# Ledger of designs, part 99: designed miniproteins, single chains, continued (3)

Each design is a single chain, and the fold is of that chain. pLDDT is the mean over its residues in the fold that is shown.

## One batch from the design tools (miniprotein)

Design m11648
Fold by ESMFold2-Fast:
Structure m11648 (fold): chain A 87 residues (1-87)
Amino acid sequence: VELAREAVEAAEEALRAAEAGDITAAIGHTLRVIGLQLDLEREHPDDELALRAVELALEAARAALRGDLERARRLLEEARRLVEEAE
């Protein structure tokens, strides 16, 4: 669950950076989410809730990069909920 929590936090930072117009920072945070997703898939492939939370966090970061901040916020809220359920 720790990797999934870190991915949600990184996606939240990507959203904040995108809202501030700092696309370079938003890209950096999105790359961190991708790295955390790969680590989670390697270390905990059977943790379906954590994997789904990271997938939603990555979708949120990508939505933020596209300027769809409303969709990013909704996806991030769902990702946070799944991290809480995976605890």
Scores: mean pLDDT 81

Design m11649
Fold by ESMFold2-Fast:
Structure m11649 (fold): chain A 89 residues (1-89)
Amino acid sequence: MEEEEKRRKESEEVAREVGRLLRAIGDALDGRAEEAEELLKKQTWLSEKSKEELKKLIEKAREIRERHPEASDDERAGILLREMLEERK
């Protein structure tokens, strides 16, 4: 089924891109907020809705950091992404 195949591949690519962004945002939350803001500005493909979504990710990342302080940045990014996808349903 074409839709299923497209969605799955798109999800994988989005997961990787979002994971990368979450890592950068994680670093910004650790004292590099300027980098996160600059990244947001550079993303011309980001719509107003996407910017709101990114803000939500930043807040969610903070919650995950609080719940999983011992997790690595990569693990926190993965948890955040998974929770975000779960909320999407």
Scores: mean pLDDT 62

Design m11650
Fold by ESMFold2-Fast:
Structure m11650 (fold): chain A 88 residues (1-88)
Amino acid sequence: SELEKRAEELGEKLEEARKAGDEKKVIELEAELGKLRLEAFRDKASEEQIEELKELLEERARALKAGDEEKAAELEERIRKLVAEAAS
């Protein structure tokens, strides 16, 4: 879908921004990816799962703004697990 294509394009831009050390760009692209992930998740997830994803995305955004890369990575793993569980 166009949504999946947009997510792939944003993912590639995010990797480039991380390689370049462009912190502002990383934060912007992470926020856009978060919105797309939430939109894709909404159609296949329970209300409780949607709320949990919102909380995880907000926590991850805070970690990224604070420069806490370890916490951001842990939250990304939790997000991926939640998305995989909802897809099953």
Scores: mean pLDDT 80

Design m11652
Fold by ESMFold2-Fast:
Structure m11652 (fold): chain A 59 residues (1-59)
Amino acid sequence: SAQRALDSVLAHADRLVKEGQTELAIEALRLSARHLESRGHDEAAEELRRRAEEIERKA
């Protein structure tokens, strides 16, 4: 489901940030957002983009 994919990607990105891989976390979130959007999951894609922007602003 879109929710499970969203939760999984967010958890992965949070682990990357904790490991100091902030740029990779932002990239992973943006790539996953494009994938979800291509499958019609626009709300989930938007949530991933918001998280990427939040991380980028605080980096």
Scores: mean pLDDT 84

Design m11653
Fold by ESMFold2-Fast:
Structure m11653 (fold): chain A 82 residues (1-82)
Amino acid sequence: MNSLAQSTIDYGNQRSGDIQQQGQQFGIPDVSNSVVSQIQSSIQNVQNSISNNSSSNQQRSQIQQMMTTILDGSITMQQAVS
């Protein structure tokens, strides 16, 4: 659980960096900043579920929500550059 959660958090941070760079490159920093904020909020939710010793089902739910947020953010960026 902890290693999976950490890997997911690391992935979210990498995607945030990539999205922020893409936003600057394509001249849409307002869109990229919004997407990054949503991803960072989902990372905090995963971290909070771990620190609060939440049930395994709650931790999995937060991880799944984070992955959905990353996917949705990627789609938002793709639409903004289209």
Scores: mean pLDDT 80

Design m11654
Fold by ESMFold2-Fast:
Structure m11654 (fold): chain A 68 residues (1-68)
Amino acid sequence: SSEQARAHAMQAAKAIFEGDYESAAKHLEKALSLAPDSAGLWLQLSKVYEKLGKTELSKKYREKALEL
């Protein structure tokens, strides 16, 4: 639901604030599985994967954001 997507996005934001990028990626992926049309969440996931050193995934998700 929209509420579940928002809850996961908020947990991702908290994890980013705490520097827990692995948890942030997991929550953003759950949010996007429920609300795939959010360009902002795809862009945030791209930035999180860049922090994790996963450059190819970062590029892929940035491209997803730009398509929306």
Scores: mean pLDDT 87

Design m11655
Fold by ESMFold2-Fast:
Parts: sequence; structure tokens; C-alpha cells
Structure m11655 (fold): chain A 79 residues (1-79)
Amino acid sequence: MEEIEKAIELAKPEDPELAEEARKLLEEAKKSKDKKEQNQLLLQAIGLLYQAALKASPEVKKKINELVDKALKAIKDEM
């Protein structure tokens, strides 16, 4: 969760619309009581953050990718 939050903040100046959509998905994931639904919402947020990273400088892209890769690994370890 914390890694996705940081990635959203890094993505916000690069693509504010994708960053806002990712934040909405993260908020819905936090409200979900179903672990499968929560993981699906988190995976969707990660996908949007990878898209936002494509618009970023190479340095910011690497930072976003590192954060979301860490979050993705944590989610897959629970599946």
C-alpha cells in the first residue's frame, strides 16, 4: 500500500489524470473486504502507474517502476 501511495505522488506531476484514477482504485481496495477484489483493484492501480511512468523522465520512471514492482511482488506473494 505505502509503495503505491508514493508511486501515485511521483506520477501526479507527469499524468495527473492517471494518478487520480490510481488513487481511486487504491481507496476502493482499502474499503474492500474481499481479498480477491482488493488484489484486482491494486493490480489495476499498478497498471495505471506503469502507464503514467511512460510519460516521465527516465529517472522518475525508474523510481515509479521500482515502487510498483515492490507492491506487485507483495500482492503475488499473497495469491
Scores: mean pLDDT 82

Design m11656
Fold by ESMFold2-Fast:
Structure m11656 (fold): chain A 58 residues (1-58)
Amino acid sequence: MLMVKAVKDYEAKTPEELTIKKGDVLKYLGVSAPGYVKVEKDGKVGIVPGHVVEPLPV
């Protein structure tokens, strides 16, 4: 399962976006809009800017 880690806090600005905290581990679901990735946290799916997350080693 592909996972990413939040490198900084991000607050959702639209209903499609997900609020995340630095250090959160998220499921990576793929690319979304340009500059955005789709992720899942605790069963909730949303998009975040790609620059706020980094890949985790499996």
Scores: mean pLDDT 79

Design m11657
Fold by ESMFold2-Fast:
Structure m11657 (fold): chain A 60 residues (1-60)
Amino acid sequence: MSLEELLEEVARAVGEGDLARARELAAQIQRDYAEELQALLSKTPPDPLAELASLFIPRR
């Protein structure tokens, strides 16, 4: 059970217009992962792939 899996299910439900399922999943995330989710949303990294590439020293 992971926050990642729950977020993916929320994205699928929203994409399909199933707001009831999205709300149910969001409530579950808030119960079990409220602080972790809040921390991730507060940081809001711009692009994880670009950030990882930026951390590596670019070739000359």
Scores: mean pLDDT 64

Design m11658
Fold by ESMFold2-Fast:
Structure m11658 (fold): chain A 60 residues (1-60)
Amino acid sequence: MEEIVNIIIEQAKLVKENGSEEEKKEAIEYVKKLLKELEKNNAPKEIIEKVKELLKELEK
């Protein structure tokens, strides 16, 4: 799980830096869904915090 989350974080950051406005919105939506699923499944706090930080960065 953590390895997959790290890959998602890297991809989302690349989209934020180099992606179109539409791609950024899609990445934000995907990360929001990921965060909801992680919280629902009681994922480790460290993973949830990483995803929350990513979401805040993407929304800027």
Scores: mean pLDDT 77

Design m11659
Fold by ESMFold2-Fast:
Structure m11659 (fold): chain A 58 residues (1-58)
Amino acid sequence: MEERRKVIKEVAEKLRSIGDAVTGGIYLLKGDEDKAKEYAKRGGVSLETAKEIAERLK
């Protein structure tokens, strides 16, 4: 029972990080570099990776 809760928490944290990285990419597409950099850092990715994510979402 406790292991299932740990997995759900880890998956939720990973999904949040992915969401932050994608949000960083969206801000980069809008030209807001400060927000893009902040969200990329929260998502655990470099600004260059966030730019690649933004290009894929185009």
Scores: mean pLDDT 75

Design m11660
Fold by ESMFold2-Fast:
Structure m11660 (fold): chain A 64 residues (1-64)
Amino acid sequence: LEKEVLEGIGLIQRAVGKILASKGDLEGAIESYRRAVELFREAGNEELAAEVEAELKKVEAQLA
């Protein structure tokens, strides 16, 4: 897959994670953020992967 397609899907997953977290669906948010991190890493975008990983860790801390 083209890197741009992977990044696009990653951005969608990040947005979904943010929406789910705002609705209190922390489990759904974690799944979406994990997928976004994987997609950005596959695309070679370490900066976006790190940003989403930070958001993922914040949501995981709320669930723990």
Scores: mean pLDDT 84

Design m11661
Fold by ESMFold2-Fast:
Structure m11661 (fold): chain A 60 residues (1-60)
Amino acid sequence: EVTEEMVKGKSLAELEDFIVNQPDPFYANTVLSFVLQKGYITEVEKQALEKKVREKFAGE
């Protein structure tokens, strides 16, 4: 499970790097949902990060 310690204090750029570098796209999306729920990112930022995750795992 995702913990607050894994994401607390990270900037948007650090969260992007952390999430996009997850080996499992399902876990990456779990982290995205967690940080959105905690208010660390906006819905617009979540949508942008979801796109980056999809592009990475699609080989783009």
Scores: mean pLDDT 76

Design m11662
Fold by ESMFold2-Fast:
Structure m11662 (fold): chain A 68 residues (1-68)
Amino acid sequence: SMPATKEELTELAELASEAMGYEGLTVADIAREAGVSPATVIGILTFSRKTVPRETVERIREAIERLR
């Protein structure tokens, strides 16, 4: 699978931060809905993960949109 770009990761981090701030979603809610570990979501939010598969980014994005 192809790694996500820095732009894709930044856009996802902004989307997640906005959803958490305005909708009251937690890292745990997003991780559960996306089927990923909470550590993966935290890693994206803190930019501590340098390589994330594009498929993982899409799953998290779709999860946030479903929860909004």
Scores: mean pLDDT 83

Design m11663
Fold by ESMFold2-Fast:
Structure m11663 (fold): chain A 82 residues (1-82)
Amino acid sequence: MVEAEATVNGVTGKGEARKGEAVGKAGDKEVRVPLDTEDVPKMVGGILRAIGEYLDYERQGDAKGAAAAKAAMEAALKAMKS
């Protein structure tokens, strides 16, 4: 329901957050973040994992993976503000 967009090295990722999950996609890459609003520590852990995946993809030079991870994280953060 909540949408976000992120661009890394010219690659644009689309993020969508629904009940229980945020998903970021860029090309054939997909990153998922669990979004359990009933379990705040688990939700925070999911976001930290997405940040870790973004950094890993950046280190690897995987612009699609980085864009997907960043879009998933931004969608999750927007959903938390809803």
Scores: mean pLDDT 78

Design m11664
Fold by ESMFold2-Fast:
Structure m11664 (fold): chain A 75 residues (1-75)
Amino acid sequence: SIEELKERIRELQREIARLLEELRRTGDPEVRERLVRRIEELARLLNQYMDAVKASPEAKAEVNRQIEAALEAAR
């Protein structure tokens, strides 16, 4: 359901925030790798959500640009 998808997105955003803080403190390559995987998972869920709510192509493109920027910053 859309509500379950929203909740999963929120949980994943919280995990990403924790991993980002841990990466800043430790510089651990394993934390970086896990962060990248979680951002990729968030990208999939956000695209599923945008498709479900019939988001405009412009909105979808903007969100995906932000995701790519986050992935590059994490790598």
Scores: mean pLDDT 85

Design m11665
Fold by ESMFold2-Fast:
Structure m11665 (fold): chain A 54 residues (1-54)
Amino acid sequence: SAKELLEQGKKALLQGDYRSAANLFAQALRELPLDEVSKAIAEAMKEIIARRKE
């Protein structure tokens, strides 16, 4: 499902696999509005930043 694509994309982004993350988010964008995909990316980026602040 499109939500599974978002979750896989966030996981790939957290693991530093930017190519896989980009591909998965592109696939999710076919099924979901841009704002929903953008929020998922922002959430993953916020998590990366939070983990690096410590």
Scores: mean pLDDT 79

Design m11666
Fold by ESMFold2-Fast:
Structure m11666 (fold): chain A 59 residues (1-59)
Amino acid sequence: MSFEELKERIEKAVRERDFEELEELEKQVTQLVLDGNIEEAKELGKLMRELKEEYGVKV
């Protein structure tokens, strides 16, 4: 899955409150760090945190 696809999935999952999808996306972002795609992972992680805070999605 490309960076652009992951970004779109994160935005949609947060807006739709799809918690299962968000858990899978968090694992994929962690995998990007392990694969050395640190810049992309940081951007996606920041996006997820900002959207989760905005929508109150933490549990």
Scores: mean pLDDT 76

Design m11667
Fold by ESMFold2-Fast:
Structure m11667 (fold): chain A 55 residues (1-55)
Amino acid sequence: SALDESLANAEATLGRIEGVSPEEIRASRTREEILAAVLAHLGRPGRAAAREAAA
């Protein structure tokens, strides 16, 4: 699903930020925590992106 693709991208992005593998991110955090952390790092409100991902 589009949401699973977005989660995979979020895991990879957060892994690059923290210097760990996406598997390590997945093991240490929930999906919601991963998405929230990525949005915080991007510094964007995510209004349109959140609507598109949820749709």
Scores: mean pLDDT 69

Design m11668
Fold by ESMFold2-Fast:
Structure m11668 (fold): chain A 77 residues (1-77)
Amino acid sequence: SEKEKKIEELRKRLRELEERFREAVKAEDAELLEELLREAEEVRREAEKLGDKKLALEADILVGVIQLVLAVMKVFP
């Protein structure tokens, strides 16, 4: 179904965001982390709309981790 295709596309997008997140942390790239935060929040909202609670939770975990890393980067040199 079209819904299942959208869910699969969101799962792929979330995996790509997780990989880019690891790269951004290694590069200490706060601007990229803020971009990834916005994209992860979008994936979470879309997953919630599609009723995929597990995918929404996985995206929400990534959102929380990015927020924590950004908070640490803002207070540490």
Scores: mean pLDDT 88

Design m11669
Fold by ESMFold2-Fast:
Structure m11669 (fold): chain A 93 residues (1-93)
Amino acid sequence: SAVKEFAEAAGIDPSEVVGLATLYAEKNGLPLPKTEEEIVAYAKKLLERALKLAEEAAQKGDKRAEIMAKMLRALLEGDAEKRKEYLELLKNL
């Protein structure tokens, strides 16, 4: 399953991948994705948009946004270990 593979690599639940895809579709006036490949593609597009916003905030000196950008990048790259590290850092901020 493309959804399960992406979720496992990213260190999130499959239900979270579906949630991200649904939110992307809703925000862009698109119909809900019908295939697992579309679900993963929409989830990635939402994460890419979130990453861009976090990077812009980080450039303005937001330390929390800097850590969030690193976490989102790790999530997109399928690096569950780095995502876990940055999530822990965010909790202790």
Scores: mean pLDDT 84

Design m11670
Fold by ESMFold2-Fast:
Structure m11670 (fold): chain A 79 residues (1-79)
Amino acid sequence: MEEALALLREADALAAEGVAAARAGDGEAALRAAREAARLVREAARVLEEAGAPKEVVDGLLEAAEAVERMGEALAAAV
């Protein structure tokens, strides 16, 4: 549990950095941050799955990771 929460907190911080980079016109940094945030969310999903978390929780995190990645791509394209 602590490992998954730490990964999710790190992902949240990276997502915020990605938004800040996009606002500054750095689309490459925004995309890199979004992809790294998505990777950490997927890793948190894996940790929770190994801990016996319900499929719905794991699937929700994987969907969130995909959404973060798509948002990063959209933000990078907008700058």
Scores: mean pLDDT 82

Design m11671
Fold by ESMFold2-Fast:
Structure m11671 (fold): chain A 60 residues (1-60)
Amino acid sequence: LLSIEGVGEELAKLLEAAGYHTEEELAAADLSRLLTVPGISQEQVEAIAAHLRRRYGRPR
């Protein structure tokens, strides 16, 4: 499940509702699409991207 610094329970639920259930799915996705999800801010997208970069490098 999603465990990202700066990502609270509500944001994790928004990501799951949008179809992102794991960090691997986020790493494979176009992160710009997260900005189309109501309630997700640019800062939160940047935090997710930084976390994924530390764990996975660039998405596959």
Scores: mean pLDDT 70

Design m11672
Fold by ESMFold2-Fast:
Structure m11672 (fold): chain A 76 residues (1-76)
Amino acid sequence: MDELIEALRNQDFEKIREVLKKLGFSDEEIDEAIEAIKQALAEGVSPEELAEQLRRVKEALELIANKDYESLRAAS
């Protein structure tokens, strides 16, 4: 995850996109994440906190997607 922190510190959005894609984010999730990252960095949020938040968001999104899939299967 150090690569993401370094990319965030350098505001290397191309590298940030590559790291997020490698972590399994979808293109839509990456676009939303980049916009949120730009705003958070402009507001003075640390790159380290952003990297941890992105990891937690990814884990939460995977949990939600899995639950929706299971709910859809149960409802069918």
Scores: mean pLDDT 71

Design m11673
Fold by ESMFold2-Fast:
Structure m11673 (fold): chain A 64 residues (1-64)
Amino acid sequence: SMEEAIELYKNREWEKFEELLKTLSDEEIEEMAKRTGVDVEALKLIREVGAEEAQRLMVRKVTG
């Protein structure tokens, strides 16, 4: 499932990506972060509140 999550992330299929993230363990999310270069905290936030809301929260606090 982690490999599928990485592929969904690369294809920007956010809704399916969010659903799949909720099935992953913290260890799998950490490995996915390492392979994609995305912050572990960002992935955990997406799992908790969804990609759209996570992006809004991150952009509001850090402009990039």
Scores: mean pLDDT 73

Design m11674
Fold by ESMFold2-Fast:
Structure m11674 (fold): chain A 85 residues (1-85)
Amino acid sequence: SELEKEALRLAAEALRAAADGDLERAAELLYRAAELAISSIPGISEEERKKMLEEAREQARKWAAKAAADPELARKQAELLEKAA
């Protein structure tokens, strides 16, 4: 539960960073959020975890750029994630 909450907080910070135009910080925070979220998944193999982490690295920059393209939506999503954490 604490790892899930931390992942949500990091994802919210990433969305805010993307909305502010800081794509490098957003990508870093999105990857950290994904890493924590993946670590909290029960019953998943080490092979599958590694695959998910590799995919998360590739996706982090793409997701950051997508969030930056709609700053208002990104800030609204960040607020929802903060409330869920």
Scores: mean pLDDT 82

Design m11675
Fold by ESMFold2-Fast:
Structure m11675 (fold): chain A 56 residues (1-56)
Amino acid sequence: MTPEEQEMRRVLSLLSEEERRALLEFYEEIERDPSATPEVKAHARRVARVIREVLA
């Protein structure tokens, strides 16, 4: 696990469950956006994965 992922998990712990779910939906939408660059999609995929792990 990267230091960036650990920091993201700490920030996510400060949000409500509803806020985490909304953020997950936002990044999942970016991941599936055909106009987004591969780099942006890769970032969105990583963020979405961390959010899913926090929600589980």
Scores: mean pLDDT 79

Design m11676
Fold by ESMFold2-Fast:
Structure m11676 (fold): chain A 78 residues (1-78)
Amino acid sequence: MEEARKAWFEEMQKRVDALRKQLEEEGKSEIEINAEVWAFVAVELDLRAGEITPEQAEERRKRLVEALKNAFEKIEKS
């Protein structure tokens, strides 16, 4: 339903904002913050789409964070 989709996107935005703030308070770099945020969103989208199970979510998030950090570091190096 349309209201459920809007509620999910609003919840994701709030969770992203909270995660970003927490990581900034922890002294994480902008690259680390962006990697964690994008990995979080990607995993939540995959979970919502039924592409992964909750048991697979944490391992996939961890792998995505590592891959995204490496990619963002290469972009910053350019």
Scores: mean pLDDT 79

Design m11677
Fold by ESMFold2-Fast:
Structure m11677 (fold): chain A 58 residues (1-58)
Amino acid sequence: SAAERRARLRELLAKHGATIDGSLNEKFREALREFARELGLPETDVPTQELIDALAGA
């Protein structure tokens, strides 16, 4: 579900040093875009399985 993807991304972003509250606010969206860019993925501000897999592998 979308909630499960958000929870998983929240955990992974926290492991990578992102300071976010885990809600879909602007800080969360900015963190998604930043990590997508750093991992060489297309820029995104929504929870995607591709971003989750890349963060889990990093």
Scores: mean pLDDT 68

Design m11678
Fold by ESMFold2-Fast:
Structure m11678 (fold): chain A 57 residues (1-57)
Amino acid sequence: MEEKAEEAAKEAERRAREAAAKQPTLDSGVQAYIEAYNEVAEEANKKGIKVPLARFA
C-alpha cells in the first residue's frame, strides 16, 4: 500500500488482538489491547505516519 498509515493501523489492530487474547480476563485483555495498539501507533507516528491512538471510554 502507498499509504503507510492504513498498513500501520492494521498491524496495530492485529498485535492488539493477539495481546488481548493471551490475557486470562476481559479487563486485562482490554488493557493489553490498548497498550499493544498504542505501542505500534506511537512507533508509526515517530516515523511520520499518523495513526490515531486507541482509548477506552
Scores: mean pLDDT 72

Design m11679
Fold by ESMFold2-Fast:
Structure m11679 (fold): chain A 84 residues (1-84)
Amino acid sequence: PSQEELDEEVTVALYEIRVHLAVKSGDAEGARKVVDEIVALAPTLSPEARAELVEILTGHAKRAREQGREDVAKILEEGAARLA
């Protein structure tokens, strides 16, 4: 892989960790912040990286809803829609 591809893989992985932690802690403010950062970064990312972030946000939104955190789930769903 090129440095650009490796940088994208690392970026996606780091955002996945941050989304996971926000969901696990029920941190709606943290979820909003990480989603806004992802959306701001999206125009610089490949279509593949953006698709992966949509999947990450959608998957974690389901997890948040299962934990009774509809506020966090809605933030992540909104973020996924903004990336699509």
Scores: mean pLDDT 84

Design m11680
Fold by ESMFold2-Fast:
Structure m11680 (fold): chain A 111 residues (1-111)
Amino acid sequence: MEEKLKELAEGAKELAEEGDAVAQLVLGILLYKLGEYEEAIEAFEKAIKLAEENKQKRLLARALLNLGKALYELGETEKAIEYYEKALELAKETNDEELAKEAEKNLEKAK
């Protein structure tokens, strides 16, 4: 599983270099699964910036949630809570019930 995740992460890096918000989000998720939390944060921050510039509210909510998860793994609990709350608000605005449930679960775990 780890070897396949590394291959997927390398492929996602090539796509992410082209400045696609979806590619940056996918790269971040793969790096997070590999335990590369600092690199995952960088990819999620790029995804957030691109999603904000392109007004992609659902993608922005997902990137915010995943950034919070990576920050939580690094012990940045207060920052993680802030990003979970932002993701939850945006998930409710976009009627993304599954993302809202995931954000609420992560908030309960962190508080």
Scores: mean pLDDT 83

Design m11681
Fold by ESMFold2-Fast:
Structure m11681 (fold): chain A 69 residues (1-69)
Amino acid sequence: MSVEELLEEAERHIAGGDLEGALRAIREAVKLDPSEEVLRRARELLDKAIEAFPDSEEARRLREELEKM
């Protein structure tokens, strides 16, 4: 699976209410390509996830982790 497909999968999971699936797809995308471009897109997707699931500690932790990379 390509990075682009993983990022699109994460966006679909967020829209569908599957936070766990979204976070998994984001982690896999970053693991496959830890470039600045992918990290930036991953952070944008995490912002959307946090907006949809504001009480999710898991989403906030992952966003903080990627901010340090």
Scores: mean pLDDT 83

Design m11683
Fold by ESMFold2-Fast:
Structure m11683 (fold): chain A 56 residues (1-56)
Amino acid sequence: SSVELLTVEAPTAEEARAKLAAEIARLRAQGKVVGLVSPEPRLVDGRWVMQALVGS
């Protein structure tokens, strides 16, 4: 068993949410377990960032 950090970045908070949702859906379809690091995007150096932990 291994845990990976998934990071998505986007120019808007809405795009970051959409990007993470798409990645989570893809990973869950593959049987992965996904937990959010934070429920909301955060602004880092002018980009919106979201993170999740991915396990098998």
Scores: mean pLDDT 85

Design m11684
Fold by ESMFold2-Fast:
Structure m11684 (fold): chain A 97 residues (1-97)
Amino acid sequence: MESYSGTSSAVSEDVTAKAVAKIKAEEDAKVVGKGTGVGVAATDPKTVSIKTEEKTKEVEAKAGEEVTVEIEITIKLDTAVPGGRVATAHGEIKLEK
C-alpha cells in the first residue's frame, strides 16, 4: 500500500486547488485518489468562512507503469471579500491500492 500527497493553493473569490500525484505501480492495481480542498475567507476581523469539498478519482495502473493522478477542486465562497483577504484552497491526493 502506497500513499502520495500533493498540495497546491490559489487565492481568489472562487478558489481552485489542484493536486497532482505520480505513482509507480508494483503490480496491476486500481489506484484510487482522494482529494480534499479547503477554502477560507475572512469577511471581517471577527468573521471567518470555511468551506470544504472532497473529490475522488480512480485510475487503473499496470505493473511497472507510472501513472499520474490529477484532482482539481473548485470551492465557491459564500461571501465576496470586498478589497480584503481572499480565500486559499489546498488539495491533497492519497492513492490507495
Scores: mean pLDDT 60

Design m11685
Fold by ESMFold2-Fast:
Structure m11685 (fold): chain A 84 residues (1-84)
Amino acid sequence: MVPQQLSDYIDQVIDQYNIPRSFQPYFDGLAGRALNVDHLPVAAVQQIIDRVAVILSTVSDHSQWPAVMGQVAIPTIQAVRAAV
């Protein structure tokens, strides 16, 4: 389960980048992994969410977003973790 502060941030990012609400569970899963498995602080998890949303926003075909999400999720977590 994602803390309320991260859930609120995901909602904000989804709205900002016009991401379909059907993709919110993918961001919830990403945040939950980064927080609970990789033990990253909330600020780092917010950075991961933003970076993934920015990457998705560069992809015009929304049908490709699940594949792109699967490709970029782990590398983005690793890049942010290396920076903290």
Scores: mean pLDDT 77

